# Designed miniproteins, single chains, continued (5): the designs that were tried, part 70

Each design is a single chain, and the fold is of that chain. pLDDT is the mean over its residues in the fold that is shown.

## One batch from the design tools (miniprotein)

Design m18561
Fold by ESMFold2-Fast:
Structure m18561 (fold): chain A 92 residues (1-92)
Amino acid sequence: MPEEREKLRELMEEYLKKLQELIDAGKFSDENIDKIREEMVKKAEEELGPEAAERLRRHFDAVRQMADTLLAIGDEVEKEIQKLREERKKLE
């Protein structure tokens, strides 16, 4: 399967591009992400079959878990920055 891997790579690149467009537009939400994922899985099923579509779906689930982890880290970093700003203000 080199052709399958190449097609799945193209679909993943399209997915990442669409996610970036959502971020840039201020529309980054679970509902919008799910719509894009369903679109990519449907394309994979139509072009590569249901087994490839299931592999892509599992990959999206893994990417979502990673994104959720990164968002949690981002929230903690934001709190740390706010703490540092507060401490800096007290030293002036």
Scores: mean pLDDT 72

Design m18562
Fold by ESMFold2-Fast:
Structure m18562 (fold): chain A 73 residues (1-73)
Amino acid sequence: LQKEINELLQQGKKAAQAGDGEKAVKYAEKALELAKKAGAPDEVISAIRLGKVKAQQGDYRGAVAALDAALRL
């Protein structure tokens, strides 16, 4: 499960780096659902949620930073 969440976060990060906000949001949403189901710490959930919001706003650098922070937690 943790490996699956990390794979989704990596894919979301790559999509954001490519400027593909739609894909970045989809991967972040899937990672968020799995993180909630796994009982991940609020800090991790908040970082993933921030990444999704930043991607929705077109702030791809912010999205990458937030998703990278989630990967490091």
Scores: mean pLDDT 84

Design m18563
Fold by ESMFold2-Fast:
Structure m18563 (fold): chain A 67 residues (1-67)
Amino acid sequence: MLSKEELEELKKEIREILEKAGVKLSDEEIDQILENPDAVLTRLYLEGKISPEQATEIGRLLKKYGL
C-alpha cells in the first residue's frame, strides 16, 4: 500500500497532468482514480473529460506507484 505522503504526491502529479491539458478535477474525482484506475479513467475518457493521451500518462504514473 502507498503511504499517505506517496498518495498526496501521486494526487499532485495527476492534477498537474490534468491542469496542463486544461482539465480541473475535484479531490474526490482524483481519489476515485486511485481507488479504481482503469474503470475511472475509461469513464472520464468516455465522458470526454480527458484525452487518450492524458489517460495513458496517468496510467503510466499509477503503474510507477504499483497501482
Scores: mean pLDDT 78

Design m18564
Fold by ESMFold2-Fast:
Structure m18564 (fold): chain A 60 residues (1-60)
Amino acid sequence: MLTVELEVGDVLRAIGIALRVIGEFPEAEVRIEGDRVTVTLPDTPENRAYLEELRAEVEA
């Protein structure tokens, strides 16, 4: 399993990100902890690329 923690800095944005991930990946396990989102997916190159892109978007 591949787990990534995203430090979003905004609770509403964190909720939006969580809903987006769940909508795109039914197998995803997503947790929201305040302004942080933890996403767990099967460890595949495609899922790794998606989570790295999502992290870059959050950090921009």
Scores: mean pLDDT 81

Design m18565
Fold by ESMFold2-Fast:
Structure m18565 (fold): chain A 67 residues (1-67)
Amino acid sequence: LSPEAQRALEEALREGLRMSEAHKAGDAEATRRHHEELRRALERLQEALGLEPGDYVGATERLSAHL
């Protein structure tokens, strides 16, 4: 992976874990914050990998936001 893609992936994994923990704790504010940061990290990862916004990664993130 490029340095940009690697950094974005690391941020996505970190924020995804934090979002999951906040959700388990019932902390809606922290869940929304980490979800937004996860979304931005995934957008950066998509860009670094040359993927379109509509690709699987973006679709999966959008589904998670609505479930």
Scores: mean pLDDT 72

Design m18566
Fold by ESMFold2-Fast:
Parts: structure tokens; sequence; C-alpha cells
Structure m18566 (fold): chain A 88 residues (1-88)
């Protein structure tokens, strides 16, 4: 039902918010390491699917914005959950 889908969406958003708040420092480190590794892969000429690259960049940018903008954490978490659901 639509109500069950909405409840599942809200539960995912709340879990993501809690995870980001509880693991802020670890996420900041992991995002930086991921960006550095991706730059190394591009420098070495590793071919990455353009759509997968774009999707990964959008997900990382949303996570980064969530860390930098705590006042928008819920709105950004909703956008990230929606983005992940669209990728299924």
Amino acid sequence: SEEEKKKEFEEKVEKLIKFVEEHREELEKELKEAEEKLKEYEKEGVEVDPQAKKNGEEVRELLKKMLENPEKLRELAEELVEKIEELK
C-alpha cells in the first residue's frame, strides 16, 4: 500500500539521519578517501561507466552536503534515499 511505502521511506530517512549523526567523523574520512581513490583511478586511465560515475558523484555530494549543513539534514537525507531508490 502507499501508506506502507511512505512508512518504509520515512524509516530509511530516519536511519540515514541517525547513521550520519553517529558516524560523522568516519563518513568525512571515508568520503575524502573515496574521492582520492577515484582521482587515482581516473589518472591511471581506468574506464568507469559514465552513468555509474555520475550516480556515485551525486550520492557523495549529497552525503557531503548532509555533513556540512546539519540544518538541512532531513531534506538532504530524503533526497539521498530517493536517489538510491531510483537506482534500483
Scores: mean pLDDT 79

Design m18567
Fold by ESMFold2-Fast:
Structure m18567 (fold): chain A 74 residues (1-74)
Amino acid sequence: SEAEEKFREGLRLYAEGRYEEAIEAFEEAVKLDPNFSEAYVYKAKAYEALGRHEEAAEAREKAKQIAEDLRKKR
């Protein structure tokens, strides 16, 4: 899917240390698929790498909430 393509782009940018660009790619992935919890996890990792701890915490909480909601829908 397009969301998965954006997520892969984000992973490549993250691996290259291009954290701001990785965050943009992960943000596009979650806009395309709001339940893409893994994209929020990596978005949080990228924010942590930039020292943006508050945004990292928000992204981690969002990932946790999505994972919990998906578990409840099973």
Scores: mean pLDDT 85

Design m18568
Fold by ESMFold2-Fast:
Structure m18568 (fold): chain A 94 residues (1-94)
Amino acid sequence: MTTEDFKKALELAKGLLEELEKKAEEAIKAKDKEALKKQLEQAKKLKKGIEELIKLIESKKELSEEEKKLLEELKELLERVEELIKKIEEELEK
């Protein structure tokens, strides 16, 4: 993958996370546990995808400053996905 491919993947992942966060909030307000379970599965898939992107960047022998910045942004996005997963799991336990 090129640096440009990683940038496109990051932007796609950000958009997917924003959509998942919105749908999860709507499902929480509706007390729709089936919708929450679907959002949880999508969030777990997104987490796996972000982890794979991080691994691919970290596997490079030398990282450019741009690639280091992308890695930082991907790690921040990973933390957001993990927070969303925790929030959904806590709501499903109620």
Scores: mean pLDDT 85

Design m18569
Fold by ESMFold2-Fast:
Structure m18569 (fold): chain A 88 residues (1-88)
Amino acid sequence: LEEAIQLVNEGKEEGIEKLIELLRDESVEVRRRAAIELGLVGDERAVEPLLEALRDESEEVREAAREALERIGHESAIEPLKKLLEEE
């Protein structure tokens, strides 16, 4: 996680790829933090992986993915987010 964040801070594409991989980590805390960091980076490449993270087994990870997608502001993410929020 910290290595992925460092790569992202250095502007390296590899950092985003590593954060996307960490969205599937066995640790709930790692997946949650990866979602938050992807949202802070704001890269559109994270949109599809974050949409998948909205279906995570952990409510904490789903919430982090929702906030990340809102931060990125991608239009294709808004409609799925609205549906999810209406069901909650």
Scores: mean pLDDT 71

Design m18570
Fold by ESMFold2-Fast:
Structure m18570 (fold): chain A 107 residues (1-107)
Amino acid sequence: PPLPSPEEAEKRTQEILAKDPDNYKAYIGLGQEFYGHGDYERAIEYYKKALELDPDNYLAWRNLGEAYYAQGDYEKALEYYKKALELDPNDGVAKGNLAIVEEALKA
């Protein structure tokens, strides 16, 4: 089948959540789908829902940082990348992105 549209991904995620409403991974996946389509506002919404269920999820914090960076909100991106690294100090993606954001804030 072709790659799912954001609407198809949302419908599928709602079916998963109807059976397991605490499935934070389903919210992360849906956020990533919207991010991939350039809908950063919806991506942020779903990553925040994932964090309501699992506040120690370093991937959701990193993904929030990436979405805010894509919107040009470098201060929020910095905050959320730091949070991801507090939870997983070995996240090389968050480390690299943090360095990029720190450089952008100096400009």
Scores: mean pLDDT 81

Design m18571
Fold by ESMFold2-Fast:
Structure m18571 (fold): chain A 55 residues (1-55)
Amino acid sequence: SVEELIEELEKNPKDTELLYQAILAAIESGDEEAIKRVEEILRKNNEEVKKELEE
């Protein structure tokens, strides 16, 4: 479910595949709250990944 995907994403915020799965699930559900949560996590994760790649 979307909730489970979001929870797993929070545990593994750097997992890009989980990000994509959560985004797709949120869009499929049409749940505004789920979409917003996934977008927020994605934005934070993307920023952190960029910083780590730069080292």
Scores: mean pLDDT 72

Design m18573
Fold by ESMFold2-Fast:
Structure m18573 (fold): chain A 86 residues (1-86)
Amino acid sequence: ALSKKEASEEAKEKLEKAREHLALAERALDAGDLAAAEEHLAKANEYITEADKLAMKEKNGEAFEEVLELSVEAVGVAVRLVLAKK
């Protein structure tokens, strides 16, 4: 059987990486570096997607809540990026 413990650790690592990249994307936007912001947002979305798959497998409500929160933050960054490109 695939270990639930290993999946929980992987989900936490993915969520941590997503948070790091969202913070980097926001800093890049504040600095006017749209290319860096776009790269970090893309990486954050990749980690959020991987964490969501792991959370579904574990049926972990806390991980699902964190995925939802980070997804909302990622949408906010994406809106800022689109507005900054004008």
Scores: mean pLDDT 79

Design m18574
Fold by ESMFold2-Fast:
Structure m18574 (fold): chain A 68 residues (1-68)
Amino acid sequence: MIEKTNEVMKIIREAVKKARELGLTDEEIQEVVRAIMKAFLEGKTPEEIKKIADEKIEELVQRRRAAA
């Protein structure tokens, strides 16, 4: 009924917005998008893809704080 592609695009938009608000670089935002796309191609559910996106954002934020 609702296309899976539309749900994934919504997750990407929300993840990119959140990453920008947290001050992540364009390269780090690209890593988040790649993680979402990989999970989608592997057949993960929208809920699982959202968790993967949130975990990737947290990982990148922690890496930045550890470096500075």
Scores: mean pLDDT 79

Design m18575
Fold by ESMFold2-Fast:
Structure m18575 (fold): chain A 85 residues (1-85)
Amino acid sequence: MSDIEKLNEIFQKAVDLLVKHKKETGNDEEFKKDAKVLYGARLVAYDLIEQGKSLEEAIKAALDYVKKNGSEKTVKLFEEAVKEV
């Protein structure tokens, strides 16, 4: 599997976990906010892969982005996605 395919699986899993939480809470505004943070993290990760950085560096930078811009819930959700892929 390519690095970009693995990143796509991680971000898809993270979005799936967000959708599950939205169904449980009904909070559309929180979902939109968390989704924007994941989108920003994805762009950071892709930029690093395009620069020739490793998958591990891309994942670390994405996680750092989520920690700086997202909630503790979004951080945990992204960490779960990384572990499952």
Scores: mean pLDDT 82

Design m18576
Fold by ESMFold2-Fast:
Structure m18576 (fold): chain A 70 residues (1-70)
Amino acid sequence: MLSEKEQILKMLDEQEAKTELTPEERALLEELKEQILAEEDPRRMAILFTAAALLLAGAEVDREIAERKA
């Protein structure tokens, strides 16, 4: 089985692949992923994961709005 850290990163990668990100949003997500990779505290990893998940959720909403206008 993958470690918890590897599972978190895999989930973020899968969600990133499904979500259309601006270059700015992608840069922020990559920074969050690097912080997760460097983090050893499970609680802090959970906070970083939550931040990344919220970024992806916001981008998905923006994509849906753009698709409806096109």
Scores: mean pLDDT 76

Design m18577
Fold by ESMFold2-Fast:
Structure m18577 (fold): chain A 99 residues (1-99)
Amino acid sequence: MAEKAIEEAIETLEELLEETTDPLAQTALKSAIELLKEALKALKEGKKEEAILLLEIALGLVRITLGVLKVAGGSEEALEKLEEAIEAIERALEAVKKE
């Protein structure tokens, strides 16, 4: 379940990155995607503590991206996708911590 939530967050953020023209938001999105990919790898390797840390850092970057796009006048669809990605990362964190 945690792995699927991370994969869902990655797909949502990759779709948003294709639509994003703001340089700060692009940088934050790319960094968050890479951290989520590393978290997924850590989970598959049984490195739960590393996966939790990477997920928490990625969550922080997605929240920063949401703030940047709110100020830059991002679309309602883009803001909704960021909120969906935040929720998916939070679900992944809860699932990893319960095991």
Scores: mean pLDDT 85

Design m18578
Fold by ESMFold2-Fast:
Structure m18578 (fold): chain A 58 residues (1-58)
Amino acid sequence: DAKARHEALVAAVEGARSVGILAPDAAQGARIRAIALEGARAGLSPEEIAERVAAAFA
């Protein structure tokens, strides 16, 4: 639902910020959004989504 997708996107942005991505470019933004959407579809928690984004950009 819309709320779950929003929470996933917020968590994904927090994950990116944790590894120093404070202002993502278009490609980074697309990747962050893709991880958030896939995580939400898989039923991952916001914490798990944040960890996946951090791992992807580490």
Scores: mean pLDDT 82

Design m18579
Fold by ESMFold2-Fast:
Structure m18579 (fold): chain A 55 residues (1-55)
Amino acid sequence: DREKRRELASKLSEEEKKELKRRYLEALSIPDPQQREQALAEIEKELEELMKRRS
């Protein structure tokens, strides 16, 4: 997570960073395990797509 955040910080705009942070916090606060996993998976997928563009 820490390394992913560092790499994204270099590639993302301030607005994109705020949105990802908000979604992450929202996902972590979800009491339903399945919903939480889905939300986290969505965020991870977005991060993977951005990382692919770095390559």
Scores: mean pLDDT 71

Design m18580
Fold by ESMFold2-Fast:
Structure m18580 (fold): chain A 78 residues (1-78)
Amino acid sequence: MEEKYKHLLELARGLGAGIAVAEAMGDKDTVAWLEKRLERIKKEAESLFETPEQRKKASEDVDKAYEEGRKAGEADLA
């Protein structure tokens, strides 16, 4: 479970970076596609946990990983 959860957070971080780059390039179709993938990853991360509190934390962790990824992608463009 921990390895899968870590993998999902790494995917969310990668998607954040990819979305930041696609937005900078004006590629709206790629942004929309990556956002759909992020939503699926968020739901999958939540599905790994039984309690509402753990599911909320998983959602927050995915959002944090996504934001970290966006910042990394923006830094690579600077």
Scores: mean pLDDT 83

Design m18581
Fold by ESMFold2-Fast:
Structure m18581 (fold): chain A 92 residues (1-92)
Amino acid sequence: SMEIEELAKELKKKLEEQGFKVEVEIKGNTVTIKIESDNVAKLIGLTLRLIGLAFDGDDIDVSIEGNTLTVKIRASNEDELLRMLKRVMEAV
């Protein structure tokens, strides 16, 4: 979807403007966002903003390993994926 691709690019840009290194992968109705920073406090702050998304009924997984925060969105269709991705955008 062009709209999913465009929103993913905007999300990447917004996070990069905040000083993060960002990689986004789109596979069908799954989006994986890998967010890296050498500033651990900044990465923790972002994690705290995003972690609530893992607990409110959407299939959004938020995990941290080393200096990398991973947000994984699994949707049933493109409309749900777009909605979930917009929620991530609002939280960052």
Scores: mean pLDDT 86

Design m18582
Fold by ESMFold2-Fast:
Structure m18582 (fold): chain A 60 residues (1-60)
Amino acid sequence: MDELLQKANDLANQGRQLYAQGKLKEAAEKFRQAGDLYEQLGRYDDAQIAYVSAQLLDPS
């Protein structure tokens, strides 16, 4: 549980860092991966924030 939560947080942080570098598609991919793990952990608010961030950065 703790390991998966750490991984989700690390992926979300990677997404924020990539966004700061202007790497929007790579940032969106990291946020989607974080969202998937947050959902598996039952952290639906964190998952929603991650998915919305991904959609805003890669709205295709």
Scores: mean pLDDT 85

Design m18583
Fold by ESMFold2-Fast:
Parts: sequence; C-alpha cells; structure tokens
Structure m18583 (fold): chain A 68 residues (1-68)
Amino acid sequence: GAAAELEAALAYLEADPRFRVERVGADTLRATNTGSVTSLIGAALRLIGDFPLLEVTIEGDTITVTAK
C-alpha cells in the first residue's frame, strides 16, 4: 500500500548522498537537494514514476513525498 511505497521512497532517497532526507510526518518525507536543481527535478520525476501511490511535490530545492 501507500505506506510501503513511502518506506521504499525513503530508502531510495537515502541511498543517494546528494539528498538530506527526513520524515516530517507519519505520511510525509522531505528531501533537500545538496546538489543542482536539475538533479533535484530529475529525481522527483523518477519518484513519480516509481511510486504511483505517492504525491510528489517540488518546492525550490526540496522534494516533498506524501502517502495517499
């Protein structure tokens, strides 16, 4: 379900040292990009493709991932 997808997304983001990822709620992750904005957008689009049960939003240098 969405909770399992969220845990998979957390592991996916933590595997990449370019991102500082934290859980900001039971259903929400925040990943802050420490590299370029272009890499941030690419990663966000990949998350959308890999985790269709999650809502992915980009705000500045931050990706927010929320379970539905």
Scores: mean pLDDT 79

Design m18584
Fold by ESMFold2-Fast:
Structure m18584 (fold): chain A 67 residues (1-67)
Amino acid sequence: GPELDERARRSQERGLELARVVNRHWDASPEELGEAVREEALRLGLSEEQAEAIAEQVRIGAERERA
């Protein structure tokens, strides 16, 4: 229903904002990139646990890509 569409839209908007942070900080260290993503996730209203989980996944992905 409309509530699910609204939740999907908000999730897409949050995903786009997080992707923009990743793109802006891609040349930074994996640690700096992860920290930037964590801060943006918190700003977007995600919990501390969710923000840390997303930041850790982004950091791991960046480390793996550079290996």
Scores: mean pLDDT 80

Design m18585
Fold by ESMFold2-Fast:
Structure m18585 (fold): chain A 85 residues (1-85)
Amino acid sequence: SKTLQILLEKNPKSKEQLESEIQEYTEAIELDPNNAEAYKERGNAYFDLGRYEEAVKDYKKALELKPNDKEAALYLQVAIDRLAE
């Protein structure tokens, strides 16, 4: 059903999967500190874990490296709004 598909799409990745992604992107950043995509993707994993302060830091760094990334700018604003709650 459409309802089950929507719930599955909104179901966050497991904590273990998100922590694994954070480690992967942290290693990518250590190898290339200018990798804007790795910062954005790590920010996404932090966001999915509800770690909005860390997500904000990573999205800001991604935008410093790639200022015209509209997706990173949008996700940064959403993460800031979540911190204001």
Scores: mean pLDDT 79

Design m18586
Fold by ESMFold2-Fast:
Structure m18586 (fold): chain A 88 residues (1-88)
Amino acid sequence: AAEAFHKGEKLYEEKKYEEAKKYYEKAIELDPEFALAWYGLGLVLYELEEYEKAEEYYKKALKLDPDFEGAKYNLKLVLKKLGRLEEA
């Protein structure tokens, strides 16, 4: 899980979003409770403008780690994109 996650992070930083998505999905397949991997997948989907999916995965990260400040912040950003900022 950790190796796939770190490869996903590196690809995300390189702006290779579709490749990053595959490695984050692999990290989740290996460890479905890995909140950081769900968060990383949300970041990729946001960059790919798949805002509804990004919302879903940020909420999944928060369900696994309710104190995850990064996921809370990015959930507000995606809700703003969807015109649902009052839900943030």
Scores: mean pLDDT 82

Design m18587
Fold by ESMFold2-Fast:
Structure m18587 (fold): chain A 91 residues (1-91)
Amino acid sequence: SVEEAVEHLRKGIDALEAGKYDEAIKHFERAIELVPEDSPLRAQAYLYLAVAYLKKGEFDKAIEYANKAIESNPDLTGLALYIIGEAKKKK
């Protein structure tokens, strides 16, 4: 449900802020599974996945998920391009 997806996004963000990147990734992946392809929550979850992978040093995955966020919601382009730029500098 949408409610479960929102709860997983919140738990993922809390895990991300706590430096628990693998836990954050699992929550964001679960949020994506719970919503249809055209959901704005999917785009947001892709952006958070990109941040989590960037923090883990998995730069190719960070770029992949940032691009998926742009494809899902072009309003996220600025934040996603920042993540892509940081990943490319550290790769």
Scores: mean pLDDT 87

Design m18588
Fold by ESMFold2-Fast:
Parts: sequence; C-alpha cells; structure tokens
Structure m18588 (fold): chain A 61 residues (1-61)
Amino acid sequence: MRAEELLKEAERAFEEGDYDRARELIDEAGKELDKDNPKPSPELLELLDRRDELLEKIDEK
C-alpha cells in the first residue's frame, strides 16, 4: 500500500477503536511518505497533517 492507502486504513482502524493497528498503519504511512515524496505538495502536506492529527488523537485516548 502507498502512504494514502495506509492512512485511510489507519483512519478506519481508529474509527473501529483498533488504536494499535491504527498506530502501526500510521508508522508504515510515514515510511512511505519519506520515500515517495521528495518535494512538498498540497497532497503530501494533507497526508502529513492527517497522520499527525491521528497520532495526537490516539495519544489522547
């Protein structure tokens, strides 16, 4: 899966209450974002923001 698909799966896992899986998927998405996106773009920034927001929500639970 690419970063976008991994983040969508992470969001789904978070909505289902599976915070451990959501965190694993966020970690994998972060690795993909580092590899596939050498330049910032609106889409990349959106994915980075979504990743960060999900991590903060999980940490608050």
Scores: mean pLDDT 72

Design m18589
Fold by ESMFold2-Fast:
Structure m18589 (fold): chain A 96 residues (1-96)
Amino acid sequence: MAEGEEAFRQGLLEKDPEKSLEYFKKAIELGYAEEILELLDIANVEKSTDPYLPFIAGLAYEALGKTEEAIEYYEKALELDPEFEEARERLEELKK
């Protein structure tokens, strides 16, 4: 959808991590989870020190039904920022 493509594009261009996350959340809801994961793989999210990148990967994997991968990336976000409450809440919910 044009709305999903625009949300994805805005997430890429946004320099503020919190606002970028908001755009990527919208893109995921509109079906762009795979495109986000492809971008994050290119960006080498596994080696990133930015907790928002593995958190976005977790949200995308969760949207695709890949629960084990979502857990792994939420744990990585918490390793980078132990005070990342949304990542902790998601992780606790998926581990129940």
Scores: mean pLDDT 80

Design m18590
Fold by ESMFold2-Fast:
Structure m18590 (fold): chain A 99 residues (1-99)
Amino acid sequence: MMAEIEAKNKAALEKLKPLADKAYETGDKELQEEVLVEEVKARLELVKELVENKLLDDEDLESFLETLRKGLEKAEKEGWEKVKKALEEAIKELEELKK
């Protein structure tokens, strides 16, 4: 189960890599933001599936939350409103799973 969940996340991230590379190479800020939103969604799905299957402890979950909070600070600085919203929703969902 864990290996299947990790493989699914890896496939999702690998699918986003060429779009991320294109966005940064062309300076397409809209595409860059869309890629970041999809990366946040892929990470949220990974963490939710791991929590549902009791494969993450509280320390692992807090580590993911810290990563998302740092991403939120960067999104606010860059003015990435869609990324900010996706991160706020992901943080809220994961905090509700922890409580």
Scores: mean pLDDT 78

Design m18591
Fold by ESMFold2-Fast:
Structure m18591 (fold): chain A 66 residues (1-66)
Amino acid sequence: ETGERTLALVRAQEEKDFEEFSKKVAEELYAKNPDFKRILDDPEKRRELAEEYGKKVGEENAKKIL
C-alpha cells in the first residue's frame, strides 16, 4: 500500500534530516570548544545537544524578528 510505504519513507527521511542537523550542531559546538569532541562522539549526548541547540536557534530567530 502506497500510504504505508510513504509514511515509512517520510519517517526515514525525518530521521536522516535530524541526523544531518545533529552533525552540523556537533561540528559547530566542536569548533567553539574542542573538549566537546568526547561528548559529541556519543550519539545519545549529541542528540540531546542538538535538541537543546535547536530550541536556542528558534529563540534567536524569533529575537531577530523583533
Scores: mean pLDDT 64

Design m18592
Fold by ESMFold2-Fast:
Structure m18592 (fold): chain A 60 residues (1-60)
Amino acid sequence: SLEDLSPRIQAALKELGITDPSSLTEEQLRELAERLGVSVEQARAALAGDNRAGARVALA
């Protein structure tokens, strides 16, 4: 759920008008990655809740 994501990711999703992070298209995922200044793979890992992928470090 949104509550399991970092505040930065939640804010970016809200700015893009995305209400359901589990239904993201590839284009929406790319827009999210660009907004966060990370790769598409890092954005995907962050949405999956995989903190071990360094998503939090990549967003710092």
Scores: mean pLDDT 67

Design m18594
Fold by ESMFold2-Fast:
Structure m18594 (fold): chain A 76 residues (1-76)
Amino acid sequence: KIEELEKEAEQLKAEADKLQRATEIALEVASISSPEIAKKARDVAENFQKRADELTARYQELKAEAEALRKAEEEA
């Protein structure tokens, strides 16, 4: 169970990192584009950032759960 939580947490972190990179690319596109395209690129970046933040929060939650389970086992 603990190994499964840690594996899931690492997968969520990897997905969050990819979305964070996509956010950076979208913002770079916005900086070099026409105002019309820049607005669309910023909207895309906001969506990617929101998803990355949600995945990061879930990653932290799973890491905390795994740590709590390890401590419970060790303190038995």
Scores: mean pLDDT 81

Design m18595
Fold by ESMFold2-Fast:
Structure m18595 (fold): chain A 68 residues (1-68)
Amino acid sequence: SPFEELMARMQETIERLEATTDVAEAERLLQEMATLVDEAAPSLTPEQQEEVFRMLQRALELLNRKRA
């Protein structure tokens, strides 16, 4: 399903984001994730949208920690 594919891709991106020490790479990874979410969101249920937005928020928090 589009939701399962998106969740798998987001999880891979979060793992890459956690592993990188390069803020510029982390920003590119977050931008890629945001684009995937934006493209997929119209095909998701409200409950699925909430779950993907929670993952996106976690990714944003990880990026902010690397910027500090």
Scores: mean pLDDT 84

Design m18596
Fold by ESMFold2-Fast:
Structure m18596 (fold): chain A 75 residues (1-75)
Amino acid sequence: ALSPLEASILAVLHQEGPLSAAELAELLRVAPSTVSRALRRLEARGLVARDPATGRYSLTPAGAAEAARILAALA
C-alpha cells in the first residue's frame, strides 16, 4: 500500500503537473530528503518518472491512474 506521503505526492503531481523534489517539499511542508526518498520509491514502482533535463518528476500512465483513484476517494 502507498504511504500517506506517497499518495499526497501522486495527488499533487496529478493536479499541478511536473514538479521537482524541492517544489513538492515546499507544497507538502516536509523536508526535501523525505520527499526525495518517497519519490525514489514511487519511481521504483513505476508511478513517477524524472526528466533528467529539468530534474522534475511527472506521473507515468500507471501513476496517473493511481492518482485519479486517490482523488476520486477524496471527493
Scores: mean pLDDT 85

